# Designed miniproteins, single chains, continued (4), part 31

Each design is a single chain, and the fold is of that chain. pLDDT is the mean over its residues in the fold that is shown.

## One batch from the design tools (miniprotein)

Design m13052
Fold by ESMFold2-Fast:
Structure m13052 (fold): chain A 72 residues (1-72)
Amino acid sequence: MIDMKEVDEAMELMKRSVDRIARQNNRDHPDLLAQYEQALRQSQEALRQGDLQRAQQYRQQALQLGQQLRQL
């Protein structure tokens, strides 16, 4: 079970942080950036539909992809 408000806030903070870095490097890794954005969209859409388990899975995927983008 997840807290929607906490997840939403964490996703926004992470998105802003990664977006600033990824904008400089996304031309070199456009596929990884696209996967990250897709995972974020799917996580938020699942939360909106009340599918908490699917939202949690996409949230974890987005976190891993975002971390990879920051390291590149």
Scores: mean pLDDT 71

Design m13053
Fold by ESMFold2-Fast:
Structure m13053 (fold): chain A 67 residues (1-67)
Amino acid sequence: SSMQEQLRNEMTEEMGKLARKMKADNPENGLEDAAIKNAGLADDMQARADQLQQDARRRLQQQLLAS
């Protein structure tokens, strides 16, 4: 559960960074979180989710070796 919480927090922080960048790139229209998500943030979030899942797999394997 702790590892899942870390993944969730990392995802939230990365989404926050992407949302801010999207607002900066679309100053006239992308000023709302919903608009930013609809503007393609979801695609990059999926890539981040996959990366975090791979990292979680490595952490789990390392933890099993350490125990």
Scores: mean pLDDT 66

Design m13054
Fold by ESMFold2-Fast:
Structure m13054 (fold): chain A 83 residues (1-83)
Amino acid sequence: MEELKRRAEELIERAKELLKRVKELYDEGKLSGVKATSLEMLALAVIQDAELVKAGLLGEEALRVAEEALEELEEELEEAEEE
């Protein structure tokens, strides 16, 4: 359980960094409002799932799905930075 909570906490921090980067790219004009809003909403969903894992309401499978989702969002954001 402690390892699962640690992973969830790490995921929350990663998602927060993603949100910060989304704001920076939007402010730089590198993200459309629609794309920025989409990335923000999805990152907030990852944070919510990780918080539910920390609370013991969701398990390891949900955490893995959230981790995969965040990894995909991080890749999308990197692609947006290139354009």
Scores: mean pLDDT 83

Design m13055
Fold by ESMFold2-Fast:
Structure m13055 (fold): chain A 65 residues (1-65)
Amino acid sequence: EEEKLKEAIEKNKKARETFPLTPEEQAVRDRRFRDLYERAVAGAKALGDTEGMKELEKIRKINEA
């Protein structure tokens, strides 16, 4: 659900303001997301799943915001 994902992102933002991640911890988290995202995109492309590609693009934008 989009609302739950938005709430999770907002809670993570608030948590980082209270207990901020170190630059090293942030970099590890960003790398893990990138690896998962790249695998998902490659899989969707191999299957020709245009709709899945659109959903992955939405998830990427939410995570980058």
Scores: mean pLDDT 68

Design m13056
Fold by ESMFold2-Fast:
Structure m13056 (fold): chain A 81 residues (1-81)
Amino acid sequence: MKAELQKKFNEALAELQEESIRYEKELGKLDPKKGAEIANKTSKGLREALEQGRVDPERGLELAKKILEETKKEAKEAIEK
């Protein structure tokens, strides 16, 4: 149980980090300021999720998922418009 939650949490964090790097590269070509802003928000959220996950893996996982969804939404909106 705990190991499975920790695995999901680590996977969500890895996804967040990969998305942040990819969006920084793509948006950096279109709008460097927006790319940097999204990367900074994702980095801050990743650290917060990491701290929360150490105390409560379920809450850390929920936070990581929310940050991932928000990052994807912001990046998609910035790329499309």
Scores: mean pLDDT 72

Design m13057
Fold by ESMFold2-Fast:
Structure m13057 (fold): chain A 110 residues (1-110)
Amino acid sequence: DEEEYEIMKEVLEELGFKKLFTNFKSDIDIYQKGGTVVILSKKKELKYPDLLSIVTFLKNLGADKIILVYTKSTKISKEDEERLKAEGVSIVRATGNKEEDLKKIKEALK
């Protein structure tokens, strides 16, 4: 869903995030602001082992906080979401509503 993805890019840019990597690991863009990194995904399915590889890579680059953002159509299991939260990853599902998505990202930054 390109519309939800483009809205989320606008939200991240308004919050001062800059694109670090484009099309990283197929349909994933990485955004950064200071020590905070956002994994923005438009993949149809997300699985913990694939995400763990990205999270580990970003932690090794010095990321203090990692936020995973994915679209409404993305499938991820509840178990995989809980495992990512245990690794210290904040999870945000994009809504396609700019004001709601802005609020969710700000909340995840706490």
Scores: mean pLDDT 84

Design m13058
Fold by ESMFold2-Fast:
Structure m13058 (fold): chain A 68 residues (1-68)
Amino acid sequence: VADDDLTVYTSNPAVLERAYQRMIAAGHDPANFTVFSTRSKLENDSLTALYDALKAGNKGKITFVDVD
């Protein structure tokens, strides 16, 4: 639990990328993100490298929830 807990979930890689960039631009630390994302959606996307880099260096996970 954290005051700035960031959770975003989406199956659209463009939305995921924009959400991530927006959070970073707002001054949020990616280490505070919680990732529950399914790898099957990211493994075939241009965001696979981004996901892997964040997972390798991050104690938490990036969870992006923006479905509709």
Scores: mean pLDDT 50

Design m13059
Fold by ESMFold2-Fast:
Structure m13059 (fold): chain A 61 residues (1-61)
Amino acid sequence: DNVERANRLSAGGVTLSEEGRAEEAARLITEAAKLTGGRGASPEDAADPEVAKELAREASL
């Protein structure tokens, strides 16, 4: 299921952002967005966990 996969990728991206792994966080959030048609994330965006959470929420739609 693309929704379940996108949710797992988004959650992983938020966790990596909280760990300071911005490039990896951005990659996971962008992969989730490709499955749902949401907006992807840059490493600069994913460096802020609050921005990463917002983009992950958008990618899960």
Scores: mean pLDDT 80

Design m13060
Fold by ESMFold2-Fast:
Structure m13060 (fold): chain A 56 residues (1-56)
Amino acid sequence: SKGSEAAAHAAKEMAKMWKLNKEQQDIAIESGKRADIESEAEGIGFGFAASMSAKA
């Protein structure tokens, strides 16, 4: 979905800032997609924040 792409983009930007390895980046993206299914909310921040909180 478009929401999943937005979450993936946010995850990649955060990975650059914190130098997350590929494994951590993939986890964040996958979690973002799962959160998107449950929330159906607009907003890159919400999806990404939910995924990072779930995996933190």
Scores: mean pLDDT 60

Design m13061
Fold by ESMFold2-Fast:
Structure m13061 (fold): chain A 100 residues (1-100)
Amino acid sequence: SPRDRIVEENLRRLIEEARRETDERMILGLLFAALRLIELLTDPAVARRVLDEIVEIALTSSPEVQRLVIDELEHLVRTARPELAALAAEAVARLRAHLA
């Protein structure tokens, strides 16, 4: 739908901007905005791809960024629909494994 296309395009722009950013606060703001928009996605494959991109960006950032992204993902595990909550839980596991 036009709405799904707009959501995916906005997510793409947020992720591209996060990859260009060097300021941790800006990276966090962009990743948190992306995590809020991901709740509007209906396609689990698109949601998985965006979560994987968020994880990769967090992994290239500081341990502090990784911890704060884990906290926001844990919020999604608690509040999102079951399919998205499961994907968020997988993302949390990936980030925690890297911090161990």
Scores: mean pLDDT 87

Design m13062
Fold by ESMFold2-Fast:
Structure m13062 (fold): chain A 65 residues (1-65)
Amino acid sequence: SDIARALARMAAAVGKNMGLIEKVEEEGGTLHVYLKEETEDSRRLKAVLERAAAEAGGEAVFEVV
């Protein structure tokens, strides 16, 4: 389904960018992404995840720790 493809894209983006991510939590369709720092790479990751989450009918929220 379209939702399953969007979720797979989110998983792939997270996996590719594990070096930028301190942790990830998922609850009720919201993906909480905790970033190690604010960089151009993390900004691109945010854009990818926000789009994929919206396509999956949920949302992504971000915090720098």
Scores: mean pLDDT 80

Design m13063
Fold by ESMFold2-Fast:
Structure m13063 (fold): chain A 76 residues (1-76)
Amino acid sequence: GLSTAELERRLGLAPGAVRRLSERTGLPRAAIRAALQELADVTDHPGAIAAGLRRLLGLDEETYLRVEETLTELRR
């Protein structure tokens, strides 16, 4: 599997993205990492990543909006 740093780079995210998403959403880093790994071979577009995380993690509207905002901040 990819390291966390390689996964973040592949998705066009800044270093520490998995940690920051975990901190902002209250979701476990392992759950976020697993969902991002599922998306890594499909897309690197921030909007598609946010939508994918919503689907894979079953996010409510409030948490989804926090994910979108966080991903916008984490764009390379």
Scores: mean pLDDT 79

Design m13064
Fold by ESMFold2-Fast:
Structure m13064 (fold): chain A 93 residues (1-93)
Amino acid sequence: MNLILEILGLSLEEAEELAEEINKDPRAKSSVASDGSVTVIVPLSEEQARAIAEELAKDPRASVSISEQAVGVLVRGLSFEEAKALLKELLSL
């Protein structure tokens, strides 16, 4: 199963720095849009993806959708430091 994480509200410069850090992990793929949104795709087991979705759903800044093939998470209003911390936790799995 894939975890698809979309992070909104970073500056373009912060988004590019975050994507560069993510791209160091061969399991993760990231892309940056012109508006500074960052999309991250991480292959996870179904159990891991659902556990992450449940934990992220506790944050009111996060919107979570679950399907048979993917878990989608949209997060708004994270600081650059909070976004880095979140991705380090996801990539530690």
Scores: mean pLDDT 79

Design m13065
Fold by ESMFold2-Fast:
Structure m13065 (fold): chain A 61 residues (1-61)
Amino acid sequence: SAARAARFALAVAAAQAVARRFHPTGSIRDLGALIWARVDAATSVEELVAAVEADVRRHLP
């Protein structure tokens, strides 16, 4: 639970960083779903942000 809460906080930080940087044309909901899917596999904020940025460039318009 505590570990999942920490990963969720990292996912929120990553979402804010990606939204600010890329001005994604997709919804914040779509971005959140991508981040949440990645958070279980990520070991660091840097890795999570890089993976989400790649997903945004590839999958979100």
Scores: mean pLDDT 62

Design m13066
Fold by ESMFold2-Fast:
Structure m13066 (fold): chain A 110 residues (1-110)
Amino acid sequence: MITSTRPSVEALKERLGVSEEQAQKLADFLTRVADLLSQVKSEEDRERAIDGLVELAKKEFGLSPETLELFRELVRRDAQAAVRLLVEMMKNGITDDEEILERLREALAA
């Protein structure tokens, strides 16, 4: 069940131990994710949401085309796992494309 809950910057700052700037970026990101997922009512809406999440990951993390394709596959299989991976990357400052690629491979193999 997908809940369109918009997190507060203060709550994210307290829960994740991140800076105010990072908390604002996370709040904006999670709001966009919630908006994309809340609009899914058909198969076409689902594919549009998948495309939207892939574009969001590309803009926020600058991922390579290969990494984005594995991310798209994870979103199709488990959108919540894909979102959790992005949140973990933002929280831990993971920006290395090769490390992200390996994490995606592990998630898809599970």
Scores: mean pLDDT 71

Design m13067
Fold by ESMFold2-Fast:
Structure m13067 (fold): chain A 94 residues (1-94)
Amino acid sequence: MAQIEQLKQQAEQLLEELKKKAEEGAPIKDVQKIAQQLGQVIAQMLELAPDDKEVQDYAKQLGSQALLESAKNAEKHGYLEAAESLREAAKEAA
């Protein structure tokens, strides 16, 4: 439906922004803020489509990718153990 499609596009844009900021070595706080915004969009998708397995699976994949990008950012700042924890959390979320 159009509402879900718009939320998917918004989530994809936020994920791309998160990837870009993580790759640039942006402050951890800035990456976390984008990750929180992505989490809110994911929550809205799940609220609008609680019985849609494709939406649920897509939301899980988005969450997993956000955790992996956050791990890359943490690693760039020297937080290697935090990065490993985030990667394990991403595997659990997938």
Scores: mean pLDDT 83

Design m13068
Fold by ESMFold2-Fast:
Structure m13068 (fold): chain A 93 residues (1-93)
Amino acid sequence: LLEKLEELVREMAELLREAGLDDDARAVEELGRELIEALRKGDKKKAAQLAVQLAMLGLAAAVELYLEGREEEAEKVAELTLEALRLADELIS
């Protein structure tokens, strides 16, 4: 599950970078790295906070892509974001 979360975070960042949202891609990479570190250390409270922050950022980026008419890219980013949140919740519990 942790390795799958790492892969989803990488895929989110790559999709955002391909879409030209470089700042959002870097923020996803930073939050994802911190989330994975918190999960590895068993810091459940910090992991929960970081998972929410990652989800908020990913969904905000999806909204931006929808507004630009990039519906397929927006849908993919939203789906990856929600899957990452689901896996993080499973790892925290």
Scores: mean pLDDT 85

Design m13069
Fold by ESMFold2-Fast:
Structure m13069 (fold): chain A 114 residues (1-114)
Amino acid sequence: SLVDEAEAELNRLPQLTPEEALKATLRMVDKLIEAIEAGAPDDEIRRLVALTTAAVNQAADKALEAGLITPEEYERLRAAVGRMQAAVDAGAPKDTILELAREVKELLEEMLKK
């Protein structure tokens, strides 16, 4: 399942380099976007967002500590993933969650283009 795949990616993060951790979170966001577009159930989307949020926060901390991202990039990424989690917690429509997931994806892609 996509949830099992997301849990496996999250569990691998401590073993990954900062760059590999950011790439793993990008894959998780891509799978979240695919699940939303495929009309996955609300409970599955909620679990995927929670796992993706935890993974992005861990990868961002790791990348900041390694100097791979700036403090400004770190705050932007943390704010974007926090907005996505808050939207899910508030029961926002799937289209809103999809747009917020796409914002997180764009920030991760920008950070990896260095």
Scores: mean pLDDT 90

Design m13070
Fold by ESMFold2-Fast:
Structure m13070 (fold): chain A 91 residues (1-91)
Amino acid sequence: MEVEIEFWGKDGKAILPRVRLSSAEGALLLLIGALLEHKDEIGKVVVRVRHPDREKALEIAKVAAKTLESFGFKAEVEVRDNEAVVVGTAE
């Protein structure tokens, strides 16, 4: 499996390095850490979850979406083929 996280500033520019992790737990912990340190600078977060089991990809994506919502982001989840994508936007 793979989780990719992209962080975009409020100006629409990338503000943190794109991250790729093979662990859902590691990716979610990294997302939480980045939000704790940088939430005021982040305008948009994109989380892409690729898993052979589509339902597990969706479950991980939903946890990421709830995490983003808990930090004041509007989160939307979309499923594309074998990938679940979460887009969090600062309100």
Scores: mean pLDDT 82

Design m13071
Fold by ESMFold2-Fast:
Structure m13071 (fold): chain A 94 residues (1-94)
Amino acid sequence: KIEELQKKFDEVNSKIREKLDKESLSELDEDDKELVVEAYVLRAEIHILTQKLNEKARENLIKNVVKVVEENLGKEYAEKLKAELDKKVEEIEK
């Protein structure tokens, strides 16, 4: 499970890295911004699973990641990120 998430993160991160070498986060198109959100979701999910974060630590991680995405990509992408992370937390707790 964690190995599959790590592979997916590496693939998404590789695509983003090529774009960021030439463009800032604010200059990315909508599809590339969605890839950045996916990378943050995958990284947060991996961190939650590997560290076995309690509820307060998960809430703090989500708040921090949402804030970073809001500052760099805007509120719309931060809201998408939060929805995906909330869904992933629900799936992890099952």
Scores: mean pLDDT 75

Design m13072
Fold by ESMFold2-Fast:
Structure m13072 (fold): chain A 77 residues (1-77)
Amino acid sequence: KIPSSGELTKMSLEEFKEYAEELKKTLSPEDQEEVDNAVRALEEAEEDYKRGKLTETQLKMVRIAAATEIHLALRRA
């Protein structure tokens, strides 16, 4: 089942990472790298938010960007 953008936004960081690892099994090496980069960006944004370095709006934008990369990789698979 392909999660919607709304479902991806509701995922914890851990759930998002688990989904990304399963997805990577079906992707090209180039698309795997894009997925890894999206996960890394989200991890960094979550930590910066916890430390007060990012606003809630900025964190939301990173989550949307990460979900977009996952959907683009799925369209290419």
Scores: mean pLDDT 77

Design m13073
Fold by ESMFold2-Fast:
Structure m13073 (fold): chain A 79 residues (1-79)
Amino acid sequence: SMEAARAAEEGGRLAHQKGSGIGADKAETYVAFAGAAAGSGNPELARRAGEQGAIMAYKSGDKPAAEATRLGGERAAEA
């Protein structure tokens, strides 16, 4: 649980810090971390990872990726 949470937070931090303009790639990274967080029994972190990915994708002008990432995080949290 803690390992998945740390991976999601660190991945989000690195994606935000290094990447710009590649919203889809960031969204996919957050969906993967949301799945890991859910698998570790932390659905709230899974949801948060999905939301952060959606924000990154939306800021990059990639609305479809933003919507897919948010839904992916929510579904991972419910799994």
Scores: mean pLDDT 59

Design m13074
Fold by ESMFold2-Fast:
Structure m13074 (fold): chain A 113 residues (1-113)
Amino acid sequence: MQEKLDKLRKELEKLGLPEHTIEVLVALAEAALKEPVVVYYNDAALKALGLDEEKFKKAQSIVRKLTDDKLFLVEDVLGRVPPGHIRIQVGDREAIVPVSDVEAVRRALEELL
């Protein structure tokens, strides 16, 4: 598990992602390696994470591959997630958290697992 997370961090660093964004994606990936995770995002959340469309597609591919398809990043097409937030689903449990707060993301994942 740790070896996959270390590799994920290095691959995301190669993309030139902000440290905050790397910390959020690594936390989501660590949770996904324990139990499959679905994350619903909106454009405002991607902007808050410093992700343009090209960087996001590359990051999405990397996290999917390094979590053995257990972390799914899905667009919130229904508009149920507040701007700049993500909805994290683990089984039948869910939480909505701001992507600007890494510690809030980590706490939500601890409660959902």
Scores: mean pLDDT 86

Design m13075
Fold by ESMFold2-Fast:
Structure m13075 (fold): chain A 79 residues (1-79)
Amino acid sequence: MKEIELTPEQRELLKEAGIESDKVTELELFNALLEYAVKHGLIDPNSDDFVIDARGTPLGRLLGKDRATLGEVMEALLK
């Protein structure tokens, strides 16, 4: 798996999800984002793809959009 060096904004977000490291694998990042979305009630329970409503959250600010699938979130962070 590829290791990702986190930006200060990503580190602040992922610290709430229990990640203290400046580097994470893609799997660790995926799991942390999923846990964060569940913890904050951001997942649309009527979506088949676990669409995240990130409006008004640090995650939404980081992504530059209000609504995304978890896959789209990962793509935006790994570019």
Scores: mean pLDDT 70

Design m13076
Fold by ESMFold2-Fast:
Structure m13076 (fold): chain A 86 residues (1-86)
Amino acid sequence: MVEITGIEEFEEDGKKKVLIKTADGKTIIAVLEPVSKEEYERYRELQKNDPSLRYIAMLEGSSVSEEEYKEILEKDLKKLKEIYEK
């Protein structure tokens, strides 16, 4: 299991995001709302340029509803926070 060294909640471009830092030097940014195709492609390009950076994002028009995506992501974030608080 990768140890979590930091969790920070922030808002950018009107969307709630969570930045998660891991002990192996990786940074994971989870976007709590669906993103446009352009934003998704921007995140993919950023990941190509920085192997330590990872984005978790869902495209608008996905088969999963915005409510389902938010619920799944909040559940996963809760588990990560519980691991970090240990």
Scores: mean pLDDT 70

Design m13077
Fold by ESMFold2-Fast:
Structure m13077 (fold): chain A 92 residues (1-92)
Amino acid sequence: MVEEEARRKLEEERKRIEEEAKKNEEPLEKEIFEKLKKYYIEVKGLPKEEAEKKAKERLEVSREIAEKLREIGFEIDEELVREKIRRLKEEA
């Protein structure tokens, strides 16, 4: 059934997102920190020390959001499955 195929694809996408997030957690955080620091220095014109402090504060907020996402979990609901089936039929 098309429904079974849609569920499999959604499960694969969710698992891939979870694995990628887990594997790239630390490198991604470092990359975000460096980009935030560069933004505060180049765009906002802040001193290096102040830019680093603000970048750390923003990173901490991002970690808090990530924790909430992990707690809730990305669940595949019936509405998502139904929409995926609709898109698959429309695409061909």
Scores: mean pLDDT 64

Design m13078
Fold by ESMFold2-Fast:
Structure m13078 (fold): chain A 56 residues (1-56)
Amino acid sequence: MDAEEIARRAEEAARGLDRHGALAVAGSGAKEAQEVTGVPATATADDAGRARVTLA
């Protein structure tokens, strides 16, 4: 599974959560992407609960 696939799955799993929950789920996905692929990843969430995983 590549880093982009892990990031996308984490973003989708974070949908419908509040900011705190969305950031926790996206953060877990970013950590998994970095551990599996070695690509640095950062998770963010906005006030609407939309999470994003950014790959370096």
Scores: mean pLDDT 78

Design m13079
Fold by ESMFold2-Fast:
Structure m13079 (fold): chain A 74 residues (1-74)
Amino acid sequence: SADAARKQALQARVDALRAQVEAARAAGRITDEEADSIMRVLDNAERAIAQGDLDTAQRLVDNAERALASLLSP
């Protein structure tokens, strides 16, 4: 179903963003506090996915992506 495909896509984005945040922290590109902040947003996105609130999950994933991109900007 479209809903199942959307859940899978959002979960894949959460997993990818978690890996990117961890890599950025390990490389010293972001602080532990910045990493923890983004990880909390991703935790909330996973809760929204589990609850079937895919619009909230999408917004939270988009916010996490923008936050990470902003921190990694020159």
Scores: mean pLDDT 89

Design m13080
Fold by ESMFold2-Fast:
Structure m13080 (fold): chain A 100 residues (1-100)
Amino acid sequence: SAAAEAQKKLQQSIDLLQQSVELFEQAIKTGDKKLAGKGMELMYEGMSLSAESQGDLDKAKRMKELIPKRVEEAEKASKFDMEVMLSFSRMSLSVTKLEA
């Protein structure tokens, strides 16, 4: 059913956003900017799937189109910027869990 497909996408979104949080935490701990880039990729993929689960296909497309730019920004980020990115990833996860 459409409801079951939406629920599956929502769970996939939660899983990606949890991985994003873990990647940003590791990036901050190690200083590995490639982990910050991967965290940003998974955050926007998760946000895209969350939007698809809600039927917002325009938002889902916009989130995916932003991935290359957000990855590039994350790979150039300072430690402070990575901590801000972690906060946004945690917020995105919390909001998506409220949709579940």
Scores: mean pLDDT 88

Design m13081
Fold by ESMFold2-Fast:
Structure m13081 (fold): chain A 77 residues (1-77)
Amino acid sequence: SLVDDIAEMVRELALEAGLSEEQAEKVAERVRESLLGVSPDEIAKRLPEIVREAAAEVAGEEAGERVAKLVQESIKP
């Protein structure tokens, strides 16, 4: 599903940003939960903010900014 694909992408980008496997999985899980009930056309607009918040809660504000930036670059054409 789209949500599953996004969660897997976020997990991989969190690892690339320097988060541990455990932290990356926590971030992906929180992002998946936050996307439930969000329409597909809103997902792209809200995803960077959702990822920033999830990663910041798990690994701190600097990690949140790093993961969110990687997600933004991955979803831009």
Scores: mean pLDDT 83

Design m13082
Fold by ESMFold2-Fast:
Structure m13082 (fold): chain A 84 residues (1-84)
Amino acid sequence: MEELVEKGRELYQKGKEALAAGNPDEAVKLYTEALRLFIEALGPYSPEVAEVFEGLSKAYEAAGDTENAERFRKVAERARQLAA
């Protein structure tokens, strides 16, 4: 499990860097892989999963996909409540 969490954190960090660099499509790909690894390692109700859903919402917003941005914003809010 440690290797999956480490890989997920690396991908999440790269996703944040891609978003900051103005590459939201790359950020979506990196966040989606991080999300998969965190769910596999920690389950769907972890703080790490909630953080990635927030990242996905921001990345979709930056990509101009307002529908998916709103969807993931709501999912992130719910995930944070369940992770707390």
Scores: mean pLDDT 84

Design m13083
Fold by ESMFold2-Fast:
Structure m13083 (fold): chain A 64 residues (1-64)
Amino acid sequence: SGALDAATAYAQRELAETLRELGAEERIPEVVARVRAAGSKATSVQEVLEAAAELTREVREEVE
């Protein structure tokens, strides 16, 4: 749906900004692809946002 597509696009933008702040810009293409895949499987906006939050935690763990 349009709402799910918008949520996925928003999550991609927010996560890309987070990666730049963490100095992990090289991971943006990989992470954006993973958010897009999660969005295609999601049934709600909350599910998309939760997937994005999990990806953010994973990246932060790996960048430490």
Scores: mean pLDDT 80

Design m13084
Fold by ESMFold2-Fast:
Parts: C-alpha cells; sequence; structure tokens
Structure m13084 (fold): chain A 94 residues (1-94)
C-alpha cells in the first residue's frame, strides 16, 4: 500500500526519536505494531488525514514516555505502556 509507505517514511523518524532511549528489541516491537496500526487505518482514511492521525498518536506516545519517566518507570515498563496504547488504538479501528 503506497499510502502506508508514504506516511511511514515521514513519521517513522519522529517515532524513532521519541523511543530512542529503548533497546533495539523494544524499538523494533513498537515500530512493527505502529506500522500495523497504519496499515489498518489506511483502509478507511485519506493520505493527509492518516499522516495527521499518525502524528497525533506519536505525540500521545511522547506524553506517555514523559509521564512514565517522571514516575521513574523502567524501560521495560515504558515499552509495555506504549505497546498497550497502540494495541488499544488498533482495537478502536474495529
Amino acid sequence: NEKVEEVWERVKPVLEEVISFLSEEQKKEILEKFKRWLEIAAKNTSLESLELIAIGLIEDIRLIVEKAKKEGLSQEEIAERILAYIEKEIEQLK
């Protein structure tokens, strides 16, 4: 899906920056789940809207990271919260 790849090329670097403190394994898992969300969302959304929604999700992930770091959570706990958030967003797509 060309729409997924276009949005992914634009948003992947932003997401990678937000999660840069995580291990390579944790980053891979989060990136794979986020791309899965993009693939599902793309079926019912224009390219412009998909990019805006994806940026919104990344901003929500950034806030999760900031709050979790402030609470003194481990990298493992932060990764788990991010994965749970993305999974909930996937569930909301039907």
Scores: mean pLDDT 88

Design m13085
Fold by ESMFold2-Fast:
Structure m13085 (fold): chain A 85 residues (1-85)
Amino acid sequence: MKIEEVEKQMIEEGELISGREASEEEKEEIRKLAEEVLKIMEREGIDEVGVAMMILGAEKLKSKFKPEELEKRLKEAIEKYEKLR
């Protein structure tokens, strides 16, 4: 997967979890995280767990989730990425 695809997936999942469009600042932070995780995945052969960590990171960077919705949305995002395998 290209870094642009990783960034796009993280932004899309983050927007899905938060129910809003990501700001330019949030997109920048997600991009940095996507670059880091992609490099780790390529070097160490991490796939499913790495993708889950990317979703968790994007969620954390946004910091705009309602506590009661957070767990449900996170599980949905992780399951969605598992389905891609």
Scores: mean pLDDT 57

